Designed miniproteins, single chains, continued (4). Designs and how they scored, part 11

Each design is a single chain, and the fold is of that chain. pLDDT is the mean over its residues in the fold that is shown.

## One batch from the design tools (miniprotein)

Design m12357
Fold by ESMFold2-Fast:
Structure m12357 (fold): chain A 87 residues (1-87)
Amino acid sequence: MSIEEAAKVIGKLFEEKKLSPEEQAQIFREAALRLGLSEEVAEELENYVLQNKDKPPEEVARGVLEILESHGVRVGAATTAILLLAS
């Protein structure tokens, strides 16, 4: 799964559920922690989402997935965790 494909799936779900930037930030934060990442990485994701609250959910999700991949997380694992928390 590519970051582009994953971002589209996540963005569509967040749009359909009408999740606020704060709710999106919480989901990404919890996903990072469930994936075994540090509190510092979870805070990085939260801050990224809130700094980009004017962007469409797909664009925000793309940036979050890029940050997670930079910390060694596979896109498929990140996407699964995010979708489970958003459901």
Scores: mean pLDDT 88

Design m12358
Fold by ESMFold2-Fast:
Order: C-alpha cells, then structure tokens, then sequence
Structure m12358 (fold): chain A 87 residues (1-87)
C-alpha cells in the first residue's frame, strides 16, 4: 500500500514536471521538443493507470532524452529531463 502510493505520487510528479518543461520549451520556440515532452507525460500517465513499474517509466524518460538530443533541444531542457531521470 505505502510503496504503491509512493510510486503513484512520484509518477504524477514526473508527469507534471514534463508538462511544465513542455510549456517552457514552447515559450522558447522549441515546439518539437515541447511535443516530445507532452507525449512522454501522456505515456507516463498510461503506465501509471496500468500500474507498470518505475523501471518502465525510467525507460520512457531515457528514450525521451535520446529523442530530445537528436532534435537539438536546448541544454537547459536536456539537463532538466536528465535530473528527472536521476531523481
């Protein structure tokens, strides 16, 4: 119960952080990066509903970081996503 509750709380926090980063990216004209971040937040929400492991959430974030690097996302966005992955 407690571990499951902690997992959901952390997952929701990650999704909200990604939405915040997407808004920041869009305000800075990084529309493609913003879209990738929004899609990642949606994927994490689905994983939470399906009660998937934190390892699966971390894998999705890692895949997102690689996509953002290929798009040439700003260093601030890359650093923020990497911080979410490490925390």
Amino acid sequence: MEEERKYISRGVGIALSLIGLAIDAELNGEYESAEVLRETAKKIAKLLVENKSMKEIQKVIQETLEKLKKLGASQSILDAVEAILKD
Scores: mean pLDDT 80

Design m12359
Fold by ESMFold2-Fast:
Structure m12359 (fold): chain A 84 residues (1-84)
Amino acid sequence: MEENLKAFKEKAEALLKEDPASVEAAETLGVIAQGYLLAGKYREARRYAREALEIARKGAPDDEALIAALEAVIERAEEGERRA
């Protein structure tokens, strides 16, 4: 998991260096957030999902499916934190 997340982090950083509103970067950060959520690392999941949401709102504000998916990850991460 950590090794795979490192590769996705490097991809997201490279994409954001070229375009700070990159939809592909937002999707990549969403994958990282899902990985942390599955690992029970709710604080990390929330941080990555929130960053992805901000980028998605700038790059693809009309992509309701992506925005809703990222908001769902944030809600699930917050629920996990409340139970801890």
Scores: mean pLDDT 83

Design m12360
Fold by ESMFold2-Fast:
Order: structure tokens, then C-alpha cells, then sequence
Structure m12360 (fold): chain A 80 residues (1-80)
């Protein structure tokens, strides 16, 4: 799961840095929202509390990677 989040973060850096700032920001916000909803849905479907807690932790780690990638892409666009 985190490897897939890392790929999404790399795509945000690569494609986001080539877009207008508003588009880059929207791409990042949409990715963060989609990943948050995905992990919350998986956690809510989990029968075991330990599995639920692990999924929520992985979701937080994935979202943090996406936030960092979005901030870096925005900074790259603004530095032009």
C-alpha cells in the first residue's frame, strides 16, 4: 500500500511541477481526499480493532507522503 502511495507522490511531483499552481494544488487535494476515503472505508470494514488501527496509521502515512509531494510540486512551479 505505501509503495502505491509513493508512486502517486512521485507522479504528483512529476506532473504537478509542469502544471499551473492552481491545477497542481487541486491534483494534490484530490489525491489526498481519495486516499483518505479509501483508508477510512477499509478501516470501517475491518472486523478487528488492531487491523482497523493499522489501516488508519497506514492511511495517515500515505496522506503525509502526498502532502509533502504536493508542497514540493507547488514550490517547484512557484520557483519558475
Amino acid sequence: MLERARRTAENLRRFGSGQPVDVTREMGENAIRAWTEQFEAKANAAKDQSVRDELLQLGREAVELLREATAEAIAEVEAR
Scores: mean pLDDT 79

Design m12361
Fold by ESMFold2-Fast:
Formats: C-alpha cells, structure tokens, sequence
Structure m12361 (fold): chain A 96 residues (1-96)
C-alpha cells in the first residue's frame, strides 16, 4: 500500500514537473528577449537578473533591475522594464 502510494505520487509529481518546466522555459525565453530589447546584452547580467526574477520577492527584483540597468547605462528604462517583467510573471502565475 505505501509503495503503491509512493509510485502514484511520483507519477503525479513528474506530470506536474513537466508542466512547470514548460511554463518555466517559455517564461525564460520571454524574459531573456525582453532584457535584450532593453539593452541588457551581457550574458552574466542576463543570467543574474533572470534568476532573481524567478526566485526573489519584488523588492529584491526591483533593486536588481536598477543595479543591472545602471551598470549598462539604461537607468531611464527602469519603469518600463519593471512593468513588462511584472506582466510576464503575472502571465506565468496564471498558467500554474
């Protein structure tokens, strides 16, 4: 009984994981293209910002966006980029 329950749970976790992976891949592609459009072309800055957007609260995300934009001389684009990032994250949350 316990082994059958564990197998069923694993199958359900795999199906959920596949769906989450599909959403994560699409979100990653969208965010990466958005960052490039806003002049963030450095691969390290893109990766750092992508990770922060995926794993952190909004205060941390906002600070990181400002830091990266300042480093790339794109500080004036902060409000526009933040608005687009929020839209992408909200769309992801609706699909999960």
Amino acid sequence: MEEEERRKRLEEEIEEGVRELEVAVETTIRLRELLKKYGILNPEDIEKLMTTVATSDWETVEKKIKEVLKKNNQEDKFEELLKEVKKIREEREKRL
Scores: mean pLDDT 75

Design m12362
Fold by ESMFold2-Fast:
Structure m12362 (fold): chain A 81 residues (1-81)
Amino acid sequence: MKVYVSITISGKSNTVEDARELEKLLSSVPGVLSATGVLMDDGSIVVGVLAEDEAAAQKAIEAAKEFAKSRGLTASATVLR
């Protein structure tokens, strides 16, 4: 069953290029059907991910957490079924 995930990366100094990099990273995860990232007014990044199943959604969340960790930031995710 397809799963939609909203992923938020913390921070006030993220750029549009950072959002595009995260979007490309998440789109490369097996089972991710689409990923669209936006830079928010507060400097955080929000990415909407459509995954083919819950396992693919979890892989995308872990990839986003590693991206955030590499930058000294945090990632949070909300899974919609």
Scores: mean pLDDT 83

Design m12363
Fold by ESMFold2-Fast:
Structure m12363 (fold): chain A 69 residues (1-69)
Amino acid sequence: SPMEEEIYKVSGELEKLHGLGEQTLSPEQLAKVRELIRETHRRLMEAKTVEEIKKIYDETKKQLEQLLA
């Protein structure tokens, strides 16, 4: 379904960002990234629409980009 496809795509993009952070971030920063990704996956699994999934991803992506920059 379109919703399942969007969850799959978003989850893959978040895992890619996490992998980059794992090589660059301190242990404390990495712990924050892991917590953010865990919470985001929880929110994605509870989402009811593609629009909600996109909103969750955009919010998390911005937070991750700030941690990596």
Scores: mean pLDDT 75

Design m12364
Fold by ESMFold2-Fast:
Structure m12364 (fold): chain A 105 residues (1-105)
Amino acid sequence: SLIEEIERLTTRALIEVNTNIAQNKPIEGLEFMLKVAEQMLELVKQKSPSNSQAHQLFQDTIDYLRAMINRSGTMSIDDRIAMARKAMSFFQARVTDVIKLLQQQ
């Protein structure tokens, strides 16, 4: 199902971000999570084309992740790690909201 594919992609993104943080590469982890968010948006557009609210939640997630990555260049490694963990929490919350919307249809 669409929900199962979103959950699979979410699990992959979170594992990849945590792995990259452990390697002191938090921004590379965020870049991977951004690509997953973009894949999720395209997937929901294809399989649930009328669910504009779900599309907007993933677009907001993409915009948020792009903004975080763009701000990272002047940050210390500790600040980049803290930002990456905050971005993971934001991403998980947005995915949860999308899944709830998809369950209502």
Scores: mean pLDDT 90

Design m12365
Fold by ESMFold2-Fast:
Structure m12365 (fold): chain A 100 residues (1-100)
Amino acid sequence: AAPELPLIRSAEDDKENMLTVVEFLGEVRPDIPEEVVEKMKEIIEKSNSIHELIELLKTLSEEEIRLLLEGLRWLEKEYGVGNAALEAAVESVLAEKERA
């Protein structure tokens, strides 16, 4: 897994953008359960760093993480809306869950 995200990067710079991306995903993908979208928003709000975001994302099920990753990739492809740090964090968590 390389390159790693800069550890010096403030999560606050990404938090508002991540929340906007997840809100938009919920609006354009009604097939994603509202509960999953709300859990993701809560995780982003509770996170003060990319490290904390990754740790909190591990509380989601493998199925929920897979659904969110598919949704985020689809959103970027179809609407050009995304957040690279959020997508990378979700990908990292899915890889960890598939290994365990």
Scores: mean pLDDT 76

Design m12366
Fold by ESMFold2-Fast:
Structure m12366 (fold): chain A 55 residues (1-55)
Amino acid sequence: MKIEKILLDAEGELEVEEGYIVLIKDSKTGEVKEIKSKGGKLEIPKGSNVVVLKP
């Protein structure tokens, strides 16, 4: 896997290709969510750090 994008203090909608892995870290709680994209738009909570990984 390669890092495709890193977004700091992200919020709103992010368009991600199908099969990409998105890691969303909440900057306040430290919780990390891992999502495999199904294509289209993904909702990013306020205060998130996001890493998009290409398979």
Scores: mean pLDDT 81

Design m12367
Fold by ESMFold2-Fast:
Structure m12367 (fold): chain A 75 residues (1-75)
Amino acid sequence: KEDTLYDLVLLGHAAGATEGALTAPSGAVYRFRRDPATGRWSATVEPPSPADPVSELRDASLEEVRAAYARHHAP
């Protein structure tokens, strides 16, 4: 889904993780990382998929990630 990268960052934050990766059933690999200097989050997916139009997140604050998640998850 469009918000998969935002979900991953929020789950990582909730778990106290600063970086991580997961492999989707499609074989796509999702990665996230928090920058220790800025506290901002970045995430990528490889290969990009039509089901996940957001293929990259760069230097997002946690508030920006939460706002994007709320927007894309609200029906």
Scores: mean pLDDT 70

Design m12368
Fold by ESMFold2-Fast:
Structure m12368 (fold): chain A 73 residues (1-73)
Amino acid sequence: SMEEAIIKARLAVLLSAAYFELEVYKKTGNESFLEQARKLIEEAKELIKKYPDLVSEEAKEKLKKLEEEIKKL
């Protein structure tokens, strides 16, 4: 449905934004970008909890990779 497509698109945008913020943090060392990445990851997790049946395995893998990269910092 159109509603499902919008939710999937929102999740993709959140994950892409989190990745971007983390990459900027890695280049600059500026903690504000890491803090923003963490907030975007938490928003993505909340969206996944609200709509578990609409979450692709690709999106779950992207989230897991972001969390593992932050854990290694």
Scores: mean pLDDT 88

Design m12369
Fold by ESMFold2-Fast:
Structure m12369 (fold): chain A 84 residues (1-84)
Amino acid sequence: SDLDRRVLELLEELGKLVLTQPELAKKVVPLIGEAALRVSDGDREGALKALNEMRREVEESDIPEEVKKRILELLEEAKELVEE
């Protein structure tokens, strides 16, 4: 669907930012893959679980505040689209 495509585009943008942060990338990259798989499979509940776990990992991370804020903004947008 158009919503699924938009979520996948947000996950791609999020992934590019995460890859600039090696410590965070080790934990979050597998979760991005899980979220993308769940979205593609139409598993809305599974996608939300992966997005919530990513949010937790980002919030607990020791990365620059501006990068953290942007990643959390992208995660919130993706979550809102999945919840529709």
Scores: mean pLDDT 87

Design m12370
Fold by ESMFold2-Fast:
Structure m12370 (fold): chain A 108 residues (1-108)
Amino acid sequence: MTLEDLYRAGASAAYALMQAGLTPEQVEAVIDAALKAYLEGKTPEEVANIAREVARKLGASDFQVRLAATVARQLAEVIGKATDYSKEEAVEAVRRGARDALARGSPP
């Protein structure tokens, strides 16, 4: 797994959440919470649970809350497979991808 693969994973995660109708604030909060939890040594399931709580508190729908949990779990699993990089380097690549996707918005 490359840093470019991690960047694409972050971008895809943000895009999926935007397509599901989460606001930019909700998407940023979910991804940042997931990445913070991962850096704190949380398991993919714990990361998913934290993302679910953040989405719920921000008023996301039940479907959006479930998607946020799934996306966060997948990000934690993908970062965990990036064994050639530090956890901080891998997380920063994912964060950059997500931020770039948010800045571009959904393609029309």
Scores: mean pLDDT 87

Design m12371
Fold by ESMFold2-Fast:
Structure m12371 (fold): chain A 99 residues (1-99)
Amino acid sequence: SSMEELLRRSEELGREISRLTAEKSVELAREKGLPEEVIKLLEEARERGAAGGRLLAAAALAILMKEKGYSVEEMLEGVEAELHGDGETVLAILKKLSE
């Protein structure tokens, strides 16, 4: 049916938006000068098929941590927590960033 084709095209568009979001999130991380170890972690997650929104959130967290003077090790822990959906660890980091 025409509705089935519309749904299929909507799903294809959603996948393409997610893919582009993932690619642009890694590009943003490079442009913002994130450490190479953090960029490699984001690229590996993208290659494993991590959702674009997840990669964007992980990149944004790492950028904020860098701006606040966090160490590379702390940024790696934050990125891993976000990429694996460890919301408790992410919220703990955000609480420290707000102080």
Scores: mean pLDDT 88

Design m12372
Fold by ESMFold2-Fast:
Structure m12372 (fold): chain A 100 residues (1-100)
Amino acid sequence: AEDKVQLGSLIAEILVMIEEGEEKEKILELLDKAREVAKKISPLLEEAIELAIEAVKLGNLDLARRALLLAARYLAGQITEEEAKKEIEKLKRELEEFKK
């Protein structure tokens, strides 16, 4: 579907922006667009993008990148739903530890 292609393109663009040290506000704007597209595809993709948004807001760009790569792999069918859920749980725990 067009939504899957659009989400893949948005994730790729956001990953480049993180690598290039783009403004937080610009990264978050694209992440908000990615979240709206992800919501139309899968609750799990939406959760992964929301996790990336929270990570960017907290300044944990490494965790944001990892959440986006997880979303991309799941979107491409490279990992199962069970594997994706497990990785999201792990990333959520790491983000909670980062807040402390």
Scores: mean pLDDT 88

Design m12373
Fold by ESMFold2-Fast:
Structure m12373 (fold): chain A 82 residues (1-82)
Amino acid sequence: AEEKGKEVGKRIAEIITRGLAGDESPELQQEEEEVLQLIEENTDDEARAEILRAAQEAAAAGKPEEGGEKVGEIFAAALAKK
């Protein structure tokens, strides 16, 4: 169960990292929508607030990889609590 959460978290981290880096490809945009849906379905308000904060901080700092990794970790932790 935890292993699958880590795999999903890594996929989310990769997609968010590319989005924060300014990849505006239509394919990535569709994957970002799927990721946002997964986050909404599998996280509570507190976890979503942490995810949004991590993404915003990384974007402001110009550190898309750090933001993606942190978002993935928060998502994986939220899945592990269910």
Scores: mean pLDDT 73

Design m12374
Fold by ESMFold2-Fast:
Structure m12374 (fold): chain A 60 residues (1-60)
Amino acid sequence: SKELAYVEVVINMLEIALETERWIAEKVGLTPEIARGIASTEQALADAKKRYEELKEKEK
């Protein structure tokens, strides 16, 4: 479905964002602001993956 494909794109974008945030932390140091950003992106990625699984079950 288009919704399933959209969520997959969102997951890929969040994975790229997370890798970028981790790369920045390695270069400039893990500040409280960067640590919160990483935690927020990790939570968003977990939520998106959960939604992907729920959508997969509905499309049986």
Scores: mean pLDDT 85

Design m12375
Fold by ESMFold2-Fast:
Structure m12375 (fold): chain A 64 residues (1-64)
Amino acid sequence: SAVEGAILEDALASLRERLAALRKQKQEAIAAGDTERVKSLDEEIARVDAAIATLEAQLARLRA
């Protein structure tokens, strides 16, 4: 479905923007020596990366 594909693409765009923001925050936390924040950001980045991978797989199956 074109509508389902569009919804997945919009969700992916939002997650990719969030991932970019989190990676920037992690770079800032590393520069500041904030080990606790780096750990929290790594956990959140891993969750967002997993969500992106899941949605990319769903989009690929929909368009196969």
Scores: mean pLDDT 88

Design m12376
Fold by ESMFold2-Fast:
Structure m12376 (fold): chain A 79 residues (1-79)
Amino acid sequence: MEIVLSPELQELLDEIEEIILKFGEKVKQGKASEEEIQKALEILGQIQQLLQDWVQGKLSEQELIERLRELKKQLEEIA
């Protein structure tokens, strides 16, 4: 079966990717602290774990979306 991402999940992932790219530019400009970089890496690790849990059927799409929204908010605070 082809896994088709819902429009809501796709939009959320696209928004998270844009924030990650903006944070990468902040790092390149020397404006990010080591603490902010460490926090971003931890958030990225949590996003990867959530996606893996969802693919393995351990997490519903709705639970994934809710948790990704919280992680997006945390990412926006450092970007």
Scores: mean pLDDT 82

Design m12377
Fold by ESMFold2-Fast:
Structure m12377 (fold): chain A 95 residues (1-95)
Amino acid sequence: SLEESIELIKKNIPEVDLETIRKAYEKYKDKPVILFPYYSFPYLAQKKYEEAIGVAIGTKDKVGFYYLMGLYAKKLNKTEIAEEFFKKALELDPY
């Protein structure tokens, strides 16, 4: 859920802009998960990770969510947190 994702974000990256994530979530909450790459790509190209994370939560792309959390943590030099999120993404995508 959105609230569970927000609590996980606060615990690991407390400096994150939660309002930006909530706005992206509201815009994409009813969009199909298969289109996550198309909706997230413009944000990722601009390194707008909070918006991309909101897209992942809205489209319910759990793999994309953990991968983006890893990228954002890495950008903030939180290496151990980034590694744990990348591991979670890989565990959810067995392919």
Scores: mean pLDDT 84

Design m12378
Fold by ESMFold2-Fast:
Structure m12378 (fold): chain A 83 residues (1-83)
Amino acid sequence: KKIEDLNIDEIGEKLQEIIQELGLSEEEVEELLQKLFDEMEKYAVPSEKMTEESRQKQIIKAIEELAKKEKGKFGEAAKKLLE
């Protein structure tokens, strides 16, 4: 759960490392990102209150949900992101 200590750019870097570690294909990466964006939509923050911290929390919540719902490589990627 120390992903909350990472900024948005650092979360992106960690995701790239996990993609390489798990050997995700370009198609699997696109599917993973689509699943992340779909989950993020559930935690939308009003734009006038949107900060880097609120966006980071939205991303983390989406990753937590993917780690619970997804199986296989996508669930593994989400769980590794939370480590």
Scores: mean pLDDT 73

Design m12379
Fold by ESMFold2-Fast:
Structure m12379 (fold): chain A 83 residues (1-83)
Amino acid sequence: MEAEEYYKKGLEYEKQGKYEEALKYYSDAIILILNKPEKSKEEVEFLAEAYENMGKVYEKLGEKEKAKEFYEIAEKLRKENGL
């Protein structure tokens, strides 16, 4: 899936400390999944992981309020889907 490739690129940029690029790729992965009319449980788990990693990147950037928001989105998504 194209979203998985974008997520992997986000992880690669995050490991390199390229946080702005990491956020762009994570955001693109999230958008691709959200634009699907139906989602598998695996895609929902993947979506939660992408939100969680965006939270981690915002935390590294010192944007604590944004980090908290993304962590809460990931937690709610997992909880609502039995993950």
Scores: mean pLDDT 82

Design m12380
Fold by ESMFold2-Fast:
Structure m12380 (fold): chain A 79 residues (1-79)
Amino acid sequence: MLEKLTELTKLLGLSTVPTTDAQIRALITDYLQSAGIAATDDRIAKFMDILKNSKSAQEFLLLADVEIGMERIKQWLGV
């Protein structure tokens, strides 16, 4: 887990590695907001689950990009 968070921090250009659940939640919130997606509790929980179940930081970013793409499509379709 720590290695995954350290690599994610490097890939996102962050100066601080999140080590607590609150810090990880804050990272996910900022990531969603930077993508133009509202950071609802359901979305934060979903992305935290993706992070926990991913084998690497790169896998998390790939899966997160897919999920963001799906949310953007839903917004475009008005659903």
Scores: mean pLDDT 77

Design m12381
Fold by ESMFold2-Fast:
Structure m12381 (fold): chain A 76 residues (1-76)
Amino acid sequence: DPHIELLKKYGLSAFEESLATLPKDASEKEKLEFLIKQGKEAVELLRKEGDLEGAKFYEKLIKELEEMLKELEKKE
């Protein structure tokens, strides 16, 4: 899958290591906010490199994460 290849190239393997820096008891909200920030940084880098396809893929991923965060916050 081209999507999986792009994720591997631009940080999928690094996401697991990055998440390991969070406390084991980190909330779902904290994890989602962290991943959204990481994804937005990836989009900026991909756009700078001219990788519009990779940037678009990460934008979709970020949107999914933002929807999950929004649903979690609505549940108060």
Scores: mean pLDDT 67

Design m12382
Fold by ESMFold2-Fast:
Structure m12382 (fold): chain A 113 residues (1-113)
Amino acid sequence: LIDVANEILELIKQKRFKEALELLREALKKDPSIIKVLPKGFPQPLIIYIINEVPEEYHDEVLELLEEALKKDPSALEFKDVSGLLIREHILLNQSISEEYKKKLLEILEKYE
């Protein structure tokens, strides 16, 4: 699981967003907890890096993958990272994403709380 999360993070760093999201989709079929995995050297869940880094053209796919993950494992909403922050709190505190994207992300979280 951690090795796949690290590979997804590396693809994102290389701006290979389509490949990163395709790998995430395949990983979610096996284990939906992939979204809450902390990649090596980073304090935040994988899904938060994906939300922060992927450009607007991939936002709909990120929303779809987040909903799929939460439908299979809603306990991800209760996961606190090393800073004690929930996924919801990371999204609320995010200053780099658009208000429209933030609203859509929060609406998905609310469906599974």
Scores: mean pLDDT 81

Design m12383
Fold by ESMFold2-Fast:
Structure m12383 (fold): chain A 114 residues (1-114)
Amino acid sequence: REAEALERIRAAFDEDPSLEARARALAAEMTAAVMEELAREFPDLAERARGPVRVAALITAQGYLTGDPEIAEIALEEGVRLMEWLLLQQGVSEEDARRIAELARRVLREMVAK
């Protein structure tokens, strides 16, 4: 399922090279929005989360730009899951990693609903 979604993202981006620049721009906006909320709720962890957030934002943006709502949802959930895993690898607690992932999912989902 995730592998099929990634293949469809790759095919879409191979067909339209403009999507790479658009994905980077959208991912930067998504990252900024998530980091603003993280700085308020988790000031001591926000900078540690920036790398993982960038990964989630880029995957979410790539899925969204395919124009397929199913691929967009799979990409968002995979991006958030990977972000949570990266936070755990950095030594963030399971509780804080989950809370940060929930916040990121909320912000990213709001942005793709526009």
Scores: mean pLDDT 85

Design m12384
Fold by ESMFold2-Fast:
Structure m12384 (fold): chain A 100 residues (1-100)
Amino acid sequence: MVEKYEGTLTGEDGTVYKLTLTIEGDKVYAELTAEDGTVTKVEGRIVEQEGNKYVIHGVSEDGAKLIVGVEKDGNKVTGKLLELRDGRLHVYDVEAELVE
């Protein structure tokens, strides 16, 4: 089963990325598109699930480590993404909707 989501990541500093998310079983693939059109690819997997709540561990193509906690309500997914890059922690709000 393949599910596709589209949405946004919003940083605490107001930075916004467009999010495309594909889930295939426990595997997660994402593309983050910055305002300048730069695309960063992320690969991850669902490591924990409790009802409608999911924890995903991932790595970006440039080696940043990601932990994502999300809740699924119908076709909508909301949560937080934590990114560890070069010793700095970045936090993003996740909002996405099922499209396919």
Scores: mean pLDDT 84

Design m12385
Fold by ESMFold2-Fast:
Structure m12385 (fold): chain A 97 residues (1-97)
Amino acid sequence: MKKLEELLKKIVEEYLKKTKSNPKKSDIDKRAKFYAEAILRSPYKEEHLKALELEAKGIENPELKDKVDEEIRKMKIGPHMSGAVLREVADRVEKEL
């Protein structure tokens, strides 16, 4: 559980930085926890977790991003599931703030 929340915090922060300057840490933490709980209830939780780990690795190592994106595309659940979830986070933040 803690590992999933930490991965989502990194990814949520990166996406919020693209749409808003200086996203609040409390908002990042709340969004990460909400999405972690949703993923854990999914029948595809293992695929989601692996995709998020790859996405976070691509953020930390930009030189590996293209390879990471290719690995995510090969997953059963399809490409950019993490990206779709995070776009929803950005949209919700704009609606609530």
Scores: mean pLDDT 62

Design m12386
Fold by ESMFold2-Fast:
Structure m12386 (fold): chain A 77 residues (1-77)
Amino acid sequence: MISKEELDRAVAILGAATLARVSKDPKVRELLNKAIDALAEGNYEEAIKYFEQAKELSTDEDEKRMIDLLIETLKKI
């Protein structure tokens, strides 16, 4: 069975990948992809940093809220 930590990481990766796919800002997409790479490497601190940078650059309120949810999920691991 997948652990809760592994499941939360997988959910964060899927959420970030979805946002990277639908985001209209190339810089936000780059930062989301960097966060995904950091998550795949198990580097949660670096992933959170990239998510925070993506949130600051985003002009979409819904995108910012989704990024916040991903950051909260990772901080609870």
Scores: mean pLDDT 82

Design m12387
Fold by ESMFold2-Fast:
Structure m12387 (fold): chain A 80 residues (1-80)
Amino acid sequence: MVKELEEKANELVREAAEAAAAGRYEEAARLVEEAGRVTIEVLKALAPEIGEEEAERLIAQLEAHTAALVAKLRALAAAA
């Protein structure tokens, strides 16, 4: 169900932000990766409503942004 997936994604983002604020960057990176996966499931579920091409575009952009953020968080973990 899309609403439950959206709520899960929001909770994971909140937990990731709290982990990052606490200096737990590796935990934050893992939570960001999971939030990204859940959000991709939401976008796939919404594809019939928003259009397949638009869903694919949003998924690609989300994957790129998630990968960049995870890389930065892991770099911070390695530097700490």
Scores: mean pLDDT 84

Design m12388
Fold by ESMFold2-Fast:
Structure m12388 (fold): chain A 68 residues (1-68)
Amino acid sequence: SAMDLQQAKERVLATIEKLKKSLSPEEQARLDEVAERIRAAETWEELEAEVRKAMAILLQAWDRRAAA
């Protein structure tokens, strides 16, 4: 349902905001672009695609921190 999708979007966005605080400004900007697309998502398929992009950014940030 639309309410279930909206609730899922809110939970994902809250998680992104929490995790974003430990990222670089460049990584935060990329994640903000994905967050905007998550807000615009009208279907579960669109939400899932944007979540996968957010995960890719977070994994790249993790690799950067592990290399430091």
Scores: mean pLDDT 83

Design m12389
Fold by ESMFold2-Fast:
Structure m12389 (fold): chain A 106 residues (1-106)
Amino acid sequence: MVEELRRKLAEEERRAEEHLEKAEEAEKKGDYETALKHYEKAAESLERMARLLEELGDPRVPSIYDAISQVYARMAELAEKLGDQEKAEKYRKLAQEYREKALELA
């Protein structure tokens, strides 16, 4: 139902914001493992938000895809710093895919 979708959207927006803030704080401290963990949780919440916004027909969908793209790009950089080349390549591909989706819908 629309009311449930809007409630879930608000919950995911709050979770994404909290995890992005924690990720940025950890990154500033050089704690790349903790930063990556929080960016991963933020990306999950942003992906759920994108799904909910699509179901609602919300015009914010391109903006959320751009945000997801930026988060995955940063995750790729952190994974590379941690020596996880497989994760870095995966996140770079996801960043590109979400950027392309954002541009298609803009």
Scores: mean pLDDT 88

Design m12390
Fold by ESMFold2-Fast:
Structure m12390 (fold): chain A 56 residues (1-56)
Amino acid sequence: SPQEEIMKQMIFEDATAVLYRILSLYEKDPQKKEELDRLADEYAARGDALEAQFQA
């Protein structure tokens, strides 16, 4: 169903955000750390947007 697809995508985006956040915690290269933090923020924002859509 469309709602099940949104739920699966939301879980994927949220899990991906957490993964990038964890990788950033152990990254010592400042430029790479900044890129990982940006990716974590982007995926978290995407997950939040999908959660809002799912709740509607």
Scores: mean pLDDT 85

